# Ledger of designs, part 4: designed miniproteins, single chains

Each design is a single chain, and the fold is of that chain. pLDDT is the mean over its residues in the fold that is shown.

## One batch from the design tools (miniprotein)

Design m103
Fold by ESMFold2-Fast:
Structure m103 (fold): chain A 75 residues (1-75)
Amino acid sequence: SAETLREVTSLLAKYRYKNIPGKPMTIADLKDFAKSQGVSEKDIEKLVKENEKASRTTQLLKLLYYVADFLEKKK
């Protein structure tokens, strides 16, 4: 939902401020963010492998949307 996506965006902004201030976010950083939100390392690695040939932007968006879906189901 739009509400959950806003929550994930806020959580990501806080994560970036604490862990990677002033740096561009890498795929590895977003994987660490997903893990910090409770997503299993196995699910993260599966998603990354399924999208490894996609553009970097697509890989980042797929990870972000996966975290949003994960948190929405956890509610």
Scores: mean pLDDT 78

Design m104
Fold by ESMFold2-Fast:
Structure m104 (fold): chain A 83 residues (1-83)
Amino acid sequence: MEFTVTIELDDGTRLTLTITVNEDGSITVTGENATANQIGTGIVNAVKTYKRTKEEVEKALKSVEGKTVTGDELGMRLALSGD
């Protein structure tokens, strides 16, 4: 399943991430630029570290679809709030 999420940086810059959830609960993130891709890499590593299920990751992403969140909020939701 694929989700589009808007990330707001500390300086107010907004970046778009496209997040694909894989069958094993891992994610693939594609950003619109190098900064977005760097944020995406951090999020991928957080999800991998906390070993969330596919359902938990999809639920977290659905909760932020159409919203603007910080990278830290997205990472925390994907890693910790999917239980």
Scores: mean pLDDT 74

Design m105
Fold by ESMFold2-Fast:
Structure m105 (fold): chain A 67 residues (1-67)
Amino acid sequence: KTLGERMLELRKYLLSLGIVLTNEQIEELVEMILNGASAQEVRDFLESLGIRISTSQASELIELVRS
């Protein structure tokens, strides 16, 4: 699975939650997850962008990116 494919799947998931990130923000989030970021670290990153998600949603997007 390529970086581009992971980014596209993450964009689709976030769009289903009403969340739109820039290409650079999506790339950063994918790299964080591939480097072992926890659900809390993912939530903290998104909160820095003004976006709040649940722990369940953070866990789902981590699984999606790593699959």
Scores: mean pLDDT 87

Design m106
Fold by ESMFold2-Fast:
Structure m106 (fold): chain A 70 residues (1-70)
Amino acid sequence: SMKAIELALEEVKSQNKNGQVVVEEARAVSENEVEVVFTLKSAPDIEYTALYRVEDGKVTLVSLTGRPKA
């Protein structure tokens, strides 16, 4: 849902308060799960994929993977 995507985006940004997060993609992969693809301004050659679970207004990080941008 759009609300779940909003909550996941707020969580990603809150983890780096220096405004270093550049969101490339955010999408709902299920009713309760959101995938966010982002880079950090300090390390733009690394692409991060974070999977969040959103239930009852609570956001939890399920997985975080980083890989070199090809």
Scores: mean pLDDT 80

Design m107
Fold by ESMFold2-Fast:
Parts: structure tokens; sequence; C-alpha cells
Structure m107 (fold): chain A 67 residues (1-67)
């Protein structure tokens, strides 16, 4: 379900902001921009590693919900 997926994406953004020490706003798009800017300052391999860890944890929750 796309609605559930958007909720998961919002949670990913929140976790990324916490890891990067960023303050979140109510606007999802602004949060995405802030995180993208912070991630762009990291080496690509570090970005991929961080995203993989967070996505894996969130996807585990999503998959468990389907069972």
Amino acid sequence: DEEEREKIEKEIIKRLAEELGLELEEDFEKNVEKISEALSKLPLDEVEKLLAEIFEKIQEEYLKKLK
C-alpha cells in the first residue's frame, strides 16, 4: 500500500535526520531536502551504508506486518 510506504519513508527520513543531527520540520519535502544536503557531504559508500541499514530496519517492520 502506497500510504503505508509513505509512512515508512517518513520514518526513514526521521531516522536519517537523527543520525545526521538534523532538526526536522513538519514539512516532509523540507526534511527530505535537508537530509539530501547532509548526505551529499558524505562519501557515496557511507551514504549507501547508512541508507541500507535504515531501509533494512524499516522494511523488516513492513514485512512483519504482512505476515
Scores: mean pLDDT 72

Design m108
Fold by ESMFold2-Fast:
Structure m108 (fold): chain A 99 residues (1-99)
Amino acid sequence: GKMEEAVELLKKMTEAIKRGDIEEAIKQLEKLKKLFKDDKEIVEQIDKIIEALKRKDYLGAIRSLHKLREILESKGWKEVAEAVKEVTEAIKERMDREG
């Protein structure tokens, strides 16, 4: 279902980030955005994450991922929110390696 698809997209995003493939991570986010197209709050946070990643603004991406997680939790998308947390940790790990 929609939750399983969202979790799978976020897992693919996490693996892309671990490989340093930011372009692939953005593609997974664009698919996630389409899946949640009718939820304006979720779409707005996904757009902010995409723009932050395009600019290599990893702190901005982390802030928007945190807000996305809170919105998802508030709407009962707990497993999706947990997958977003994994994405955030992957970005933090990448930042620690790059300086």
Scores: mean pLDDT 87

Design m109
Fold by ESMFold2-Fast:
Structure m109 (fold): chain A 98 residues (1-98)
Amino acid sequence: MTVTIDFTFTEEPGDEESRRRLELLLKAGERFKEAVDTLASEYDVTVTITEEEVFDEKTGQYVRQLVITLTLTDAPEEVVGRIFTVFVRELEEMERQL
């Protein structure tokens, strides 16, 4: 069975802290991808990071959106648990840098 999980983060228009948070989150996502590639090397697990610009109709501005996609095919529950532990750790480290 294949499970796909998307973590979507959207910049708030005109907010410098929101922009900085997105930049730190991109770095955290890159570290998460490297850690998952190491941790789950024997399993069919992929992390994809996509940067998009989406139009915010409320403000009439384009805002940055970051999507971190985790795809898991037949991964054991223990491996899934370790992957989420790494994800939470990377998010906590990112928040410390704000």
Scores: mean pLDDT 78

Design m110
Fold by ESMFold2-Fast:
Structure m110 (fold): chain A 58 residues (1-58)
Amino acid sequence: SKQEKADKYIEEAEKLMKEGKFREAVIAAGQAVGYDPTNEKAWKALEEASLALAKAEG
């Protein structure tokens, strides 16, 4: 289902964040939001990944 795909991409984004791959984490979190825009955890992952990317590139 779309919910299962969203959960998969949230887990992928969290793993990429732990690896310091912030740009890839933003892409994964964006996919999660795309599959389920009602999933608050997906939006939180996107926000956290985007903030980490901004800090890493600043």
Scores: mean pLDDT 87

Design m111
Fold by ESMFold2-Fast:
Structure m111 (fold): chain A 95 residues (1-95)
Amino acid sequence: SREEVLAVVEEAFARIRELVREHAPEEVAKEIEGWLDKALAFLRSHPELSPEEIRVVAGSAFQEVIEVAEEHGLLELAREIRRIRDEMEARIRAI
């Protein structure tokens, strides 16, 4: 359902927030959290979005935060975020 997909996305975003707060410089963590906040605000303000559209929005947010981590040379952080993305996508496919 839409609610199940959104819950999986929100859990994945929470995992990224925890990860960047522990392992990224404060300015990079704020930039990444900004992208997650923007995506989550969009998803919450658009209840008409299908499960597939929610997945696309989440995927776009993941691409942006991975690019931020890579641009700052945080390659291990970028790999961990990709792992979270892949786990999120697998969970969504199981719904």
Scores: mean pLDDT 89

Design m112
Fold by ESMFold2-Fast:
Structure m112 (fold): chain A 82 residues (1-82)
Amino acid sequence: MTNDDAITLLNLEALNAAKAIKEGNTDDAKTALNTVENIAKKSGLIDAGVSALEEIEKKAKEEGNADAANVATKNLAKLKSL
């Protein structure tokens, strides 16, 4: 996978997470958030992954989705500890 492909997939999964949060689909949001973390780790796109997860964490808090916000916070901590 090229960096461009990885960034595209990371942004798509961040968009999927935001949409799932807005729709109240917590399980889909958690899956998308975990996929963002996985793409960032495997592709070495740590800064891009952190930025995406911070935006989604903010969105989850704004929508009142505590479960998705907690997953985003946990995944952020994992990426920042690398």
Scores: mean pLDDT 83

Design m113
Fold by ESMFold2-Fast:
Structure m113 (fold): chain A 95 residues (1-95)
Amino acid sequence: LIEEGEKLYEEGFVPLAVQYYASASTMENDHTPLYKAGQIAFKRNDYKTAKGLFEESLKIDPNNSDTWRNLGEVYQKLGQNDLANKYYNKAKELE
């Protein structure tokens, strides 16, 4: 569940939180735990963690346009505008 991962993240155990979200997504065969975790990290301005979480989410569901768009926003926040544009275009293709 996302709740256990969020607790680990809030307590500062970020690598354990990422592994927890990845495990939850794999067990449920659902990218949603990783995607929601990525949104939480992004909201907290933790762009590197958000990047990793969205990338793991895409391994489970590579056709989710919202995840590609959010990854584009992460790369834009990291100053990597070329990669941001690449991922925005991928999101648009999937809409």
Scores: mean pLDDT 75

Design m114
Fold by ESMFold2-Fast:
Structure m114 (fold): chain A 58 residues (1-58)
Amino acid sequence: ARLSNAQISEIAKKYNVSKSYVSKLARTIRELFESQGLDLSNEEIRRMVEGYIKKEKE
């Protein structure tokens, strides 16, 4: 699963980060889990991306 352009835009706007940053982070998370044989859902990827950004902004 992949985040839609709308989801990427919403996350970028919500956390005041670039769309490129959100897209790269989502890809990195997906590739990391896929390398371990885990297929993440769209919702799981979104949650992980938002969680990571939130922790980095603290």
Scores: mean pLDDT 79

Design m115
Fold by ESMFold2-Fast:
Structure m115 (fold): chain A 68 residues (1-68)
Amino acid sequence: SAKEEVIKKLKELGISEEQAEAIVKALLGDPAAREKASEAFSNLSPEKQKKIAEALKPLVDALREQAL
C-alpha cells in the first residue's frame, strides 16, 4: 500500500520505524500522532525535512484528492 511504501522510504532516510509511523498517522489525521510527528520533524535538518516531504508527496497528493 502507499502507506507501507512511504514508511519504508522514511526508514531508508534514517527515521525510526516509530517516528515514520507517527508521521504517516499524523498526515492521515490522528491528533495523538501529530505531536510526536511534529517533534520528530522539527529535530531534523532542513535537508532531511525536504527529503521526507518528497517521500510523503504521493500520500499527501492521494489524501488531498480524497478530502475533495
Scores: mean pLDDT 75

Design m116
Fold by ESMFold2-Fast:
Structure m116 (fold): chain A 65 residues (1-65)
Amino acid sequence: DDEKLKEKIKEKLTKLAEALGLDVSEETIERVAEEAVREYRENPSPEGEKYALGVAEKLFKERLP
């Protein structure tokens, strides 16, 4: 379920931003979550959600303003 995966990613990224003291827009978090879900769809991994969460964290760090 892409919607559940997207919500898990958004929650993880929101907590990561808070832990790092970053003021990140909801739009940025949503965009990164969408990108991670899309990446997972194109290149599915046997690790499933774990892989998608890792991709999201990497993309988040790369795309921070």
Scores: mean pLDDT 73

Design m117
Fold by ESMFold2-Fast:
Structure m117 (fold): chain A 67 residues (1-67)
Amino acid sequence: SQTYRITFTEETPIFNATTGEVIVTKEYDVTGDIVIKKYSDGIGEVRNTDTGEQYLFDATKATVTKL
């Protein structure tokens, strides 16, 4: 499975829209078949298409890297 790393310039909340969990971190790894979207309002979204889990974050502070 492919892993993607979300890296933030500062401690930043990631919202798991599927579970309602909020994690404050500088780095978060997501594994699976993944779609990444960046919206014009500065919101980033990572969706795992196999599990249906969706993550939202501030894309202005974030870099997403394929590992």
Scores: mean pLDDT 78

Design m118
Fold by ESMFold2-Fast:
Structure m118 (fold): chain A 91 residues (1-91)
Amino acid sequence: MEPKEITVKEGEKVTLSATFDKPVKKVVWAKRKPGQPAVAITKEGVDERFSYSGDGKNYTLTIKNVKKEDEAIYYFGAEGKLSEGTKLTVK
């Protein structure tokens, strides 16, 4: 369901989504650059360009005004499991 790779231009908005058949209590988003550990993305306050929403079945992470530094593999974690990841490329 999640795309394996997304390519966007600098200054655009990107939305990553996670959809579940049954309600989940919590989704955590994380990002990782090659050769580095994964770091958790919290709700707004860590990076004001990042916003998080969710309603129990549909969860999104939105990055506004995308920068080249946002190139990374993005993951979501739910119910003790981590997603395979989505690679974000910025042109």
Scores: mean pLDDT 73

Design m119
Fold by ESMFold2-Fast:
Structure m119 (fold): chain A 57 residues (1-57)
Amino acid sequence: SPQLLEEARRLLEEDPVMREALARIKTERGKQVLLAGAYAKVRNEKYVSIDELVAEL
């Protein structure tokens, strides 16, 4: 969902811990994994494959 993806991006910007983690990650894959984790959190998903979440981005 585009709205949930926007919420995930806001979470990366508004949460100081996630914002710091995003700033430390220099690889495109690492950024995708972090965004996928935030996306899973806003979807209330747990214990899913990171690769499957990245594929939905």
Scores: mean pLDDT 71

Design m120
Fold by ESMFold2-Fast:
Structure m120 (fold): chain A 79 residues (1-79)
Amino acid sequence: MKYEVVITADTAEKAKEALKKIKEYLESKGYLVDSSFTGNSARIVFEADSEEEAVEVTKKIQEIANEVGATVALPAARL
Protein backbone atom coordinates (compact mmCIF):
# COMPACT_ATOMS: atom_id res chain seq x y z
CA MET A 1 0.00 0.00 0.00
CA LYS A 2 1.27 3.51 -0.80
CA TYR A 3 1.49 6.24 1.83
CA GLU A 4 2.22 9.97 1.49
CA VAL A 5 3.95 12.20 4.07
CA VAL A 6 4.30 15.98 3.78
CA ILE A 7 7.22 17.75 5.49
CA THR A 8 7.14 21.54 5.98
CA ALA A 9 9.90 23.87 7.21
CA ASP A 10 10.38 27.63 7.64
CA THR A 11 12.83 27.69 4.69
CA ALA A 12 13.27 25.80 1.42
CA GLU A 13 16.82 24.88 2.51
CA LYS A 14 15.60 23.18 5.72
CA ALA A 15 12.87 21.33 3.81
CA LYS A 16 15.51 20.07 1.32
CA GLU A 17 17.80 19.00 4.21
CA ALA A 18 14.94 17.08 5.86
CA LEU A 19 13.98 15.44 2.54
CA LYS A 20 17.59 14.38 1.86
CA LYS A 21 18.03 12.78 5.31
CA ILE A 22 14.62 11.06 5.21
CA LYS A 23 15.22 9.74 1.68
CA GLU A 24 18.66 8.40 2.70
CA TYR A 25 17.09 6.65 5.71
CA LEU A 26 14.24 5.08 3.71
CA GLU A 27 16.53 3.96 0.87
CA SER A 28 18.93 2.41 3.44
CA LYS A 29 15.97 0.29 4.64
CA GLY A 30 15.17 -0.84 1.08
CA TYR A 31 12.20 1.46 0.45
CA LEU A 32 11.59 2.85 -3.03
CA VAL A 33 10.87 6.53 -2.50
CA ASP A 34 9.04 8.91 -4.81
CA SER A 35 9.53 12.53 -3.76
CA SER A 36 8.70 16.07 -4.86
CA PHE A 37 9.61 19.50 -3.52
CA THR A 38 7.58 22.73 -3.66
CA GLY A 39 8.57 25.94 -1.87
CA ASN A 40 9.19 25.05 1.78
CA SER A 41 7.42 21.66 1.62
CA ALA A 42 8.49 18.18 0.54
CA ARG A 43 6.23 15.24 -0.36
CA ILE A 44 7.40 11.66 0.17
CA VAL A 45 5.61 8.54 -1.07
CA PHE A 46 6.62 5.07 0.15
CA GLU A 47 5.11 1.57 0.15
CA ALA A 48 4.37 -0.38 3.34
CA ASP A 49 2.89 -3.88 3.75
CA SER A 50 0.67 -2.79 6.67
CA GLU A 51 -0.76 0.30 8.38
CA GLU A 52 1.34 -0.60 11.44
CA GLU A 53 4.53 -0.51 9.32
CA ALA A 54 3.45 2.83 7.81
CA VAL A 55 2.96 4.30 11.33
CA GLU A 56 6.44 3.09 12.41
CA VAL A 57 8.08 4.53 9.25
CA THR A 58 6.16 7.83 9.62
CA LYS A 59 7.33 8.11 13.26
CA LYS A 60 10.95 7.77 12.09
CA ILE A 61 10.34 10.35 9.33
CA GLN A 62 8.97 12.72 12.01
CA GLU A 63 12.08 12.18 14.20
CA ILE A 64 14.44 13.00 11.29
CA ALA A 65 12.37 16.04 10.24
CA ASN A 66 12.33 17.38 13.83
CA GLU A 67 16.17 17.12 14.00
CA VAL A 68 16.42 19.76 11.22
CA GLY A 69 13.51 21.90 12.49
CA ALA A 70 10.88 20.64 10.04
CA THR A 71 7.32 19.47 10.83
CA VAL A 72 5.50 16.39 9.51
CA ALA A 73 1.76 16.36 8.74
CA LEU A 74 0.24 13.37 10.61
CA PRO A 75 -1.10 10.85 9.95
CA ALA A 76 0.48 9.65 6.70
CA ALA A 77 -2.15 9.63 3.92
CA ARG A 78 -2.98 6.22 2.45
CA LEU A 79 -3.01 6.52 -1.38
Scores: mean pLDDT 80

Design m121
Fold by ESMFold2-Fast:
Structure m121 (fold): chain A 86 residues (1-86)
Amino acid sequence: DEYEEEVKEQMEGMVEGIAELAEKDVEKGKKAADDLAKIARDGGLSPEVLEHAAEKARELAKKSSPEAAKVLEYLAEKLEEVRRER
């Protein structure tokens, strides 16, 4: 589905933005991660989109500073929680 692919791409962009923000400001990165998890929970995103976003966060964590990696791992965990609630 082209629409689902567009949503996945948009979520990837949001996760990348959180990674960049966490490198500059860990507290703002954590807040952005919480905000994205809330959007995902409230927005009714599909389990496939949530899984894809969590995977992207874990991939970026491997390339990030230790502090930013913790924010991205936290985001991935929160997205997986939302996916399990579906």
Scores: mean pLDDT 83

Design m122
Fold by ESMFold2-Fast:
Structure m122 (fold): chain A 66 residues (1-66)
Amino acid sequence: PTPEEVARDFEELRKKGLSFEQAVKELAKRYNLTEKEVVLLLVRAGFRGYISREAALEAMELLKKF
C-alpha cells in the first residue's frame, strides 16, 4: 500500500472512533503488515501532507516504542 492509501483508511477508522493504536492494528491486519510498518507509512504520509501534523507527531512518538 502507498502512504496515501494508508492515510485514507486511517482517517476512516479514526472517524469511526478507533484510537490511534486500534487503527494501526486494524490496518496491519488489512494490509498484512507489521504495526511498525504501518506506523512508518503514517509518518511518511505526514511528511507528504496526507494526514494532520498532530497525527504525524503521534505516529513518530509511537515509533519510539519499537
Scores: mean pLDDT 82

Design m123
Fold by ESMFold2-Fast:
Structure m123 (fold): chain A 61 residues (1-61)
Amino acid sequence: AKEEAERYQSIYSRLLVLAMQLPEDKANKVFEDVDEASKLPLEKRMEKLQEYTREAEEEIA
């Protein structure tokens, strides 16, 4: 649905911004995790992206 696509894009954009603030090795891990999650159904993919976003926020804090 349109709302699901917009929500996914919002989460993905936030994760990219957070990844840019991480050391290169940790940023690369985030991108690898996102690539693996892209193989999942949209619902599971969004759950994984939210999880990675929280982990990145904790790492930066």
Scores: mean pLDDT 78

Design m124
Fold by ESMFold2-Fast:
Structure m124 (fold): chain A 81 residues (1-81)
Amino acid sequence: MAEQEAFKREVLRTLGFTDSQIDKLLNMSDKEQREFLEKKVGKEEAKDLMEVFKLIDEGKLREAASKFTAMMLRMIGKELE
């Protein structure tokens, strides 16, 4: 649905993806999406992002937002350690 796609776009934009990259990524297969994300943000973060996308697809937008926020805080925490 349009609201779920908009949420995915905002997640990817927050991570520094351009609108063109987001359009391409959202049209990729799950395998290609994971490989692209692993290359861009790292293996653990890519796994978390795929779970966030799954929660969005299930309509669990609050859970998706919480998971994404926790992931971002962990990424920041790793840099500060």
Scores: mean pLDDT 79

Design m125
Fold by ESMFold2-Fast:
Structure m125 (fold): chain A 86 residues (1-86)
Amino acid sequence: MSKEASLYSAAGIFKAAISAGEAGLASPVDTAIDAVALAKILLELGKAEEALEYARKALELAKEANASPELIAEAEALEKEARAAI
C-alpha cells in the first residue's frame, strides 16, 4: 500500500470513529483525540479545508471535556496549520 492509500484508509477509520463518538459511543475526550488524528491525516493528504473542520471540532470537544492542556494545544496548533495551508 502506498503512503497515500494508507492515509485514505486511516482517514476512513477515524471518520467512522468520530461519527460513533458523536452518537454517544465514545467519550468527548476520545472523540477529540480521533478528530486530532484525522486532522493530521487530512493535512498530509493536502485537504486543508477538511482538516480545519476536524481541528476545530477537536478543539471544541477538548475544551468542553476539560481535556489536558497538551490535547488543547495540539488541536489549536492543527487549526493554525490548516488555516495557513488554505
Scores: mean pLDDT 83

Design m126
Fold by ESMFold2-Fast:
Structure m126 (fold): chain A 70 residues (1-70)
Amino acid sequence: MDVGEILTRSQQLIADKLGIDPSWLTVELADGTPLDGKEVLVRVGSGSGGGIRRRLYRVDLVTGEVTEVK
């Protein structure tokens, strides 16, 4: 899976979990994230109005499960 596809899918899954428009989120690959096509670590911020501050999420690309890392 291409990095761009991973980021797009992660953005959509996280936005769906949070109940917000995916365009409100900025999504970046976190340092040390595995790129095995199954699970990724992404850093998420809000680009407009600061409702969500930078958080780390684990995204299962197979099941669509999204888990916040605390």
Scores: mean pLDDT 71

Design m127
Fold by ESMFold2-Fast:
Structure m127 (fold): chain A 71 residues (1-71)
Amino acid sequence: SMEAEKQALRDMAQQGAYLYGTARYGEQVGQQLGQQAGDQVDAATSLDEARQIAGESLRLGGEGALALLQA
């Protein structure tokens, strides 16, 4: 369903933003940015908008994950 797809996109956006924020600013800020990204997906008026939010958050999250793994 569209609601299930939007929830999956929300979780992806939240995780991506969390990794980016944690790598750059620490875990506390990562948690805040993750919540904000999830809220942005919830506020999205279309599935296409939600996909763009999730895609950008995952891209940044990938960079964050690599930074965390480099120690």
Scores: mean pLDDT 87

Design m128
Fold by ESMFold2-Fast:
Structure m128 (fold): chain A 66 residues (1-66)
Amino acid sequence: SLEELQRLAADLAVLRAIKKLLEATGELPLSVEVELSEEGATATATTRRGSATASVSLEEVRKMLS
């Protein structure tokens, strides 16, 4: 379903945002925000030292599941 694909996109976006944040700050996130759209998901992970954002398309998720 669309909702299942959006959830997978969100999970992948969160992991990518956390990875970027760790590379930039060396810290685990204090908060993570996720925005869902018809095209995919965007996650923003934040510490006191900065934030990192990652986006994942539903097309990318479909390709991974094929």
Scores: mean pLDDT 86

Design m129
Fold by ESMFold2-Fast:
Structure m129 (fold): chain A 67 residues (1-67)
Amino acid sequence: SLSKEELTERARRNLEAARNAKSRAEALVAYHEAQKTLELAKEVGDEEAAELAREAIEVARKNISKF
């Protein structure tokens, strides 16, 4: 299982990937990875990781709409 620190770092990486997506395919990958991180964060009760993952999902969703 992932520690809360590892989950929070994973969520930050997901957010960065969502922000830096250069194509629809990259934005879709970022979206799905952030969704997985959100599920894990909810399971372990990591509120910080969950908030970051939700932001990553929103950024990725917006970027998917732009391509």
Scores: mean pLDDT 86

Design m130
Fold by ESMFold2-Fast:
Structure m130 (fold): chain A 80 residues (1-80)
Amino acid sequence: ELEELLEFLKNSNAAELDAYVRKHGLSREQQVELGYLRALLAIREGEGDEARIAEREAEILAALDPAEREAVERVRRRIE
C-alpha cells in the first residue's frame, strides 16, 4: 500500500494529485502529509548524500506551521 502510494506520487502530476485528493476526500492534514511525501521523493531523487537529504528535509519541516508539522511527523513515524 505505502509502496504503491509512493510510486503514484513519484509519477503523478499536479492535476492527478488534485484528482486523488478529491476522490478520497482527504483532509488538510492528509494533504500536507501527501505534499511532504512528494517533496521527500523529489529530494531523494536529486540527492545521493544522506546528510544532504536530512538538511533538505529539515528545511521543509522548518517552513511548516505546528499543525502541518504534526501531520508530517505522523508520516515520518510510519516510514521509519
Scores: mean pLDDT 67

Design m131
Fold by ESMFold2-Fast:
Structure m131 (fold): chain A 72 residues (1-72)
Amino acid sequence: MSDQEILERGDQIGASDESKKVTLLLAKAGIDSRVATSASIIAISEGDRSIDEAPTAEEKAEIMKELALKLK
């Protein structure tokens, strides 16, 4: 999926600029954003606050990538 398609889809659903950027970074890294999101929700439910505490979209994407790889 192109960068522009990700941004246009994000705009259509009212996603924040940070959420669009995280999705774009995950796509560029070859990580399925759905898998990364599911892994992140599981980690947060288990008390992991690293994603919420990450100050940048780049750091959030890196944490989500690590969690997705552990899930698979």
Scores: mean pLDDT 71

Design m132
Fold by ESMFold2-Fast:
Structure m132 (fold): chain A 95 residues (1-95)
Amino acid sequence: DKNLQELEELNKKGKKEYDELLKKHPDSLRHIGEESSSSESDGNKLSTDNKFYEIDGQKVVKLTVSATGENSYQTLLDIVKLLENQGYVVVVDLK
């Protein structure tokens, strides 16, 4: 699945950037918000628990994801790309 492979590559990048930020700025981690989202459409389910952080002025989001159905990875990939375009470092934990 091309979408899954692209998502895994984006997650690897985000995870690396997040880990490097924490190593350089361990005392600067601020929890700035939480959001839960769930979507059900024609047998497709996508649930995300979004935790927003700031580390030394860099915006970070952790997405804990539960996904079922054919279009879930495409929707998730679109969300990740949108967040990266907004300047977030994005980490995805697939359940």
Scores: mean pLDDT 77

Design m133
Fold by ESMFold2-Fast:
Structure m133 (fold): chain A 85 residues (1-85)
Amino acid sequence: DIVDEALELLRKEHPELVERLGEETLRFYIKSIIDAFKGLTNNDPGVTYRVLKVLLPRAQWSPERAEENRLIVETVLKVLEKYVK
């Protein structure tokens, strides 16, 4: 499960973020990122990687949450990257 892999990677690379936001909140955010484009990607992880990589530079974040959102999306991309041929 990509959500579980991304959450585990966040625990290893960014434990302070996990402690601050909580695992349930991070799981929700990771799932929301993956599911946001499922109608376009048919849940294919390689296609999801390509879509997120293109759209991420156009994403709008609140300044106070920009760094947290960046770390979460980058972690999801790292997990998805291994599925790209």
Scores: mean pLDDT 73

Design m134
Fold by ESMFold2-Fast:
Structure m134 (fold): chain A 86 residues (1-86)
Amino acid sequence: SVEEVEKKINEYVKEFFKIAKNSTDDELVEIGKLLERLASLSDNELLRLLSKKLGVSQSLITKLVKRGLGRHKLILALVSLEIQEK
């Protein structure tokens, strides 16, 4: 559901701040590079990447964006997912 996807995105956003708080200066530099790379992407590219990583349809994330989910939350969730994926 849209509500389950929203909860999952918010959990990854919270995880981003925990990762950043517990990161060394060198790790923060690498996080900064990833943030800059993701921030350079279009909204459609961010939606596609996040839908693929979460295993959900892009239309569900688009509905959340229409309901007020900010671009920054898409980026922060993607950073957390990239760091946690193996």
Scores: mean pLDDT 85

Design m135
Fold by ESMFold2-Fast:
Structure m135 (fold): chain A 75 residues (1-75)
Amino acid sequence: SMEEVEKALEQMLAELEKRIRDMVRRGASEHDILLEQLRFNAKLEEFAKKNNLPSEKLSEALVRAGKRVNKILEE
């Protein structure tokens, strides 16, 4: 169902947030963080294809991912 897909998206976003926070704590460079975000975006796009997620929902998820990463980097 769409609800299950949205729940899986939230889990993916939460895992990204944990990864970025861990990277920042370990002194990762801005370049390394950018690469991790690009890697996540690719995984999210594959998840969307596999689950027939509408393009609007994929765009929303990509924006949410960027906002979560940006919030951590500005803490």
Scores: mean pLDDT 86

Design m136
Fold by ESMFold2-Fast:
Structure m136 (fold): chain A 87 residues (1-87)
Amino acid sequence: SMLEHILKQLTPEQQKEVLKAVIDLLKEKYPDNTEAIEYFEKALKAVEEGNMEEAIKYFQKAFDLLTPEQRRDVMAVVRKKVAEYLA
């Protein structure tokens, strides 16, 4: 997917910062979506452990658990962070 392709352009430290920003957004605006938050936290842990394949799978699972509104907000945060790193 295009999202996987974008994330692969980032370093592990940059991927962690993107995931932290997404988790913070969801905890603030959508705290009731506990399942999506849990999968993003699992993705962050997988990045920390150097397991990029597992991180991508957890990220995709988390993203699939989001509503269309939550996906727009998450993608806005991802795009902003990616633009800052790849500018």
Scores: mean pLDDT 83

Design m137
Fold by ESMFold2-Fast:
Structure m137 (fold): chain A 113 residues (1-113)
Amino acid sequence: ALTELPEEELREAALALAEGYALSAAALAGLEVSAVEPAGASVWYDAAGRLVSSGSVRVTFADGVTLTVTAEWAEGEDVRVSLTTAAGETTVLDLPDLASAAEALRAAVEAQR
């Protein structure tokens, strides 16, 4: 189970999830990715005592536009994904599917062009 993994493995899993989600959504959106870089990973307990794991990657597209993609998992809940623009605007996707994520990603990239 995810809650049985060491903190280091939870951080690595969160980063891998953020990267995989970002690349899959970008591919579905028809966006060319130039680079993906780790931006941060954290594991903590929330106010309810639930284990939370979060990973963020910075995605650079071929035209130089950048987005931060964050994947967050909380014990007993589905993964949440958020998109943050270079200007600091954040869009949160609760229970994201790849089609909705691709549309949100395309809109966020287009808004920065």
Scores: mean pLDDT 76

Design m138
Fold by ESMFold2-Fast:
Structure m138 (fold): chain A 93 residues (1-93)
Amino acid sequence: GAEKAIKEGEELMKKKDYKEAAEKFIGAAREALENKDYLLAGEAYYNAGLAYLKAGDKEKAKEAFQQSIEALKKSENPDEKLLAEAEANLKKL
């Protein structure tokens, strides 16, 4: 499930395997979108953006932060702090 993929991504982040972590977070985000869990999708895309940024892939980081913002805006109760953090990271790219 999406939650398992997020935990796998978090463990890869801890090991500094940032590219593989980003791919796990993208997979989790896609699964969350299929379940219409827009908050979880936004969180997973945000973590993918951070992972891509640490991996040095600024273009994929930008795409992931944009997808995070889009997912969070579709949420019934958007996480305003996470939305602001995603927008701030996007502006730095």
Scores: mean pLDDT 89

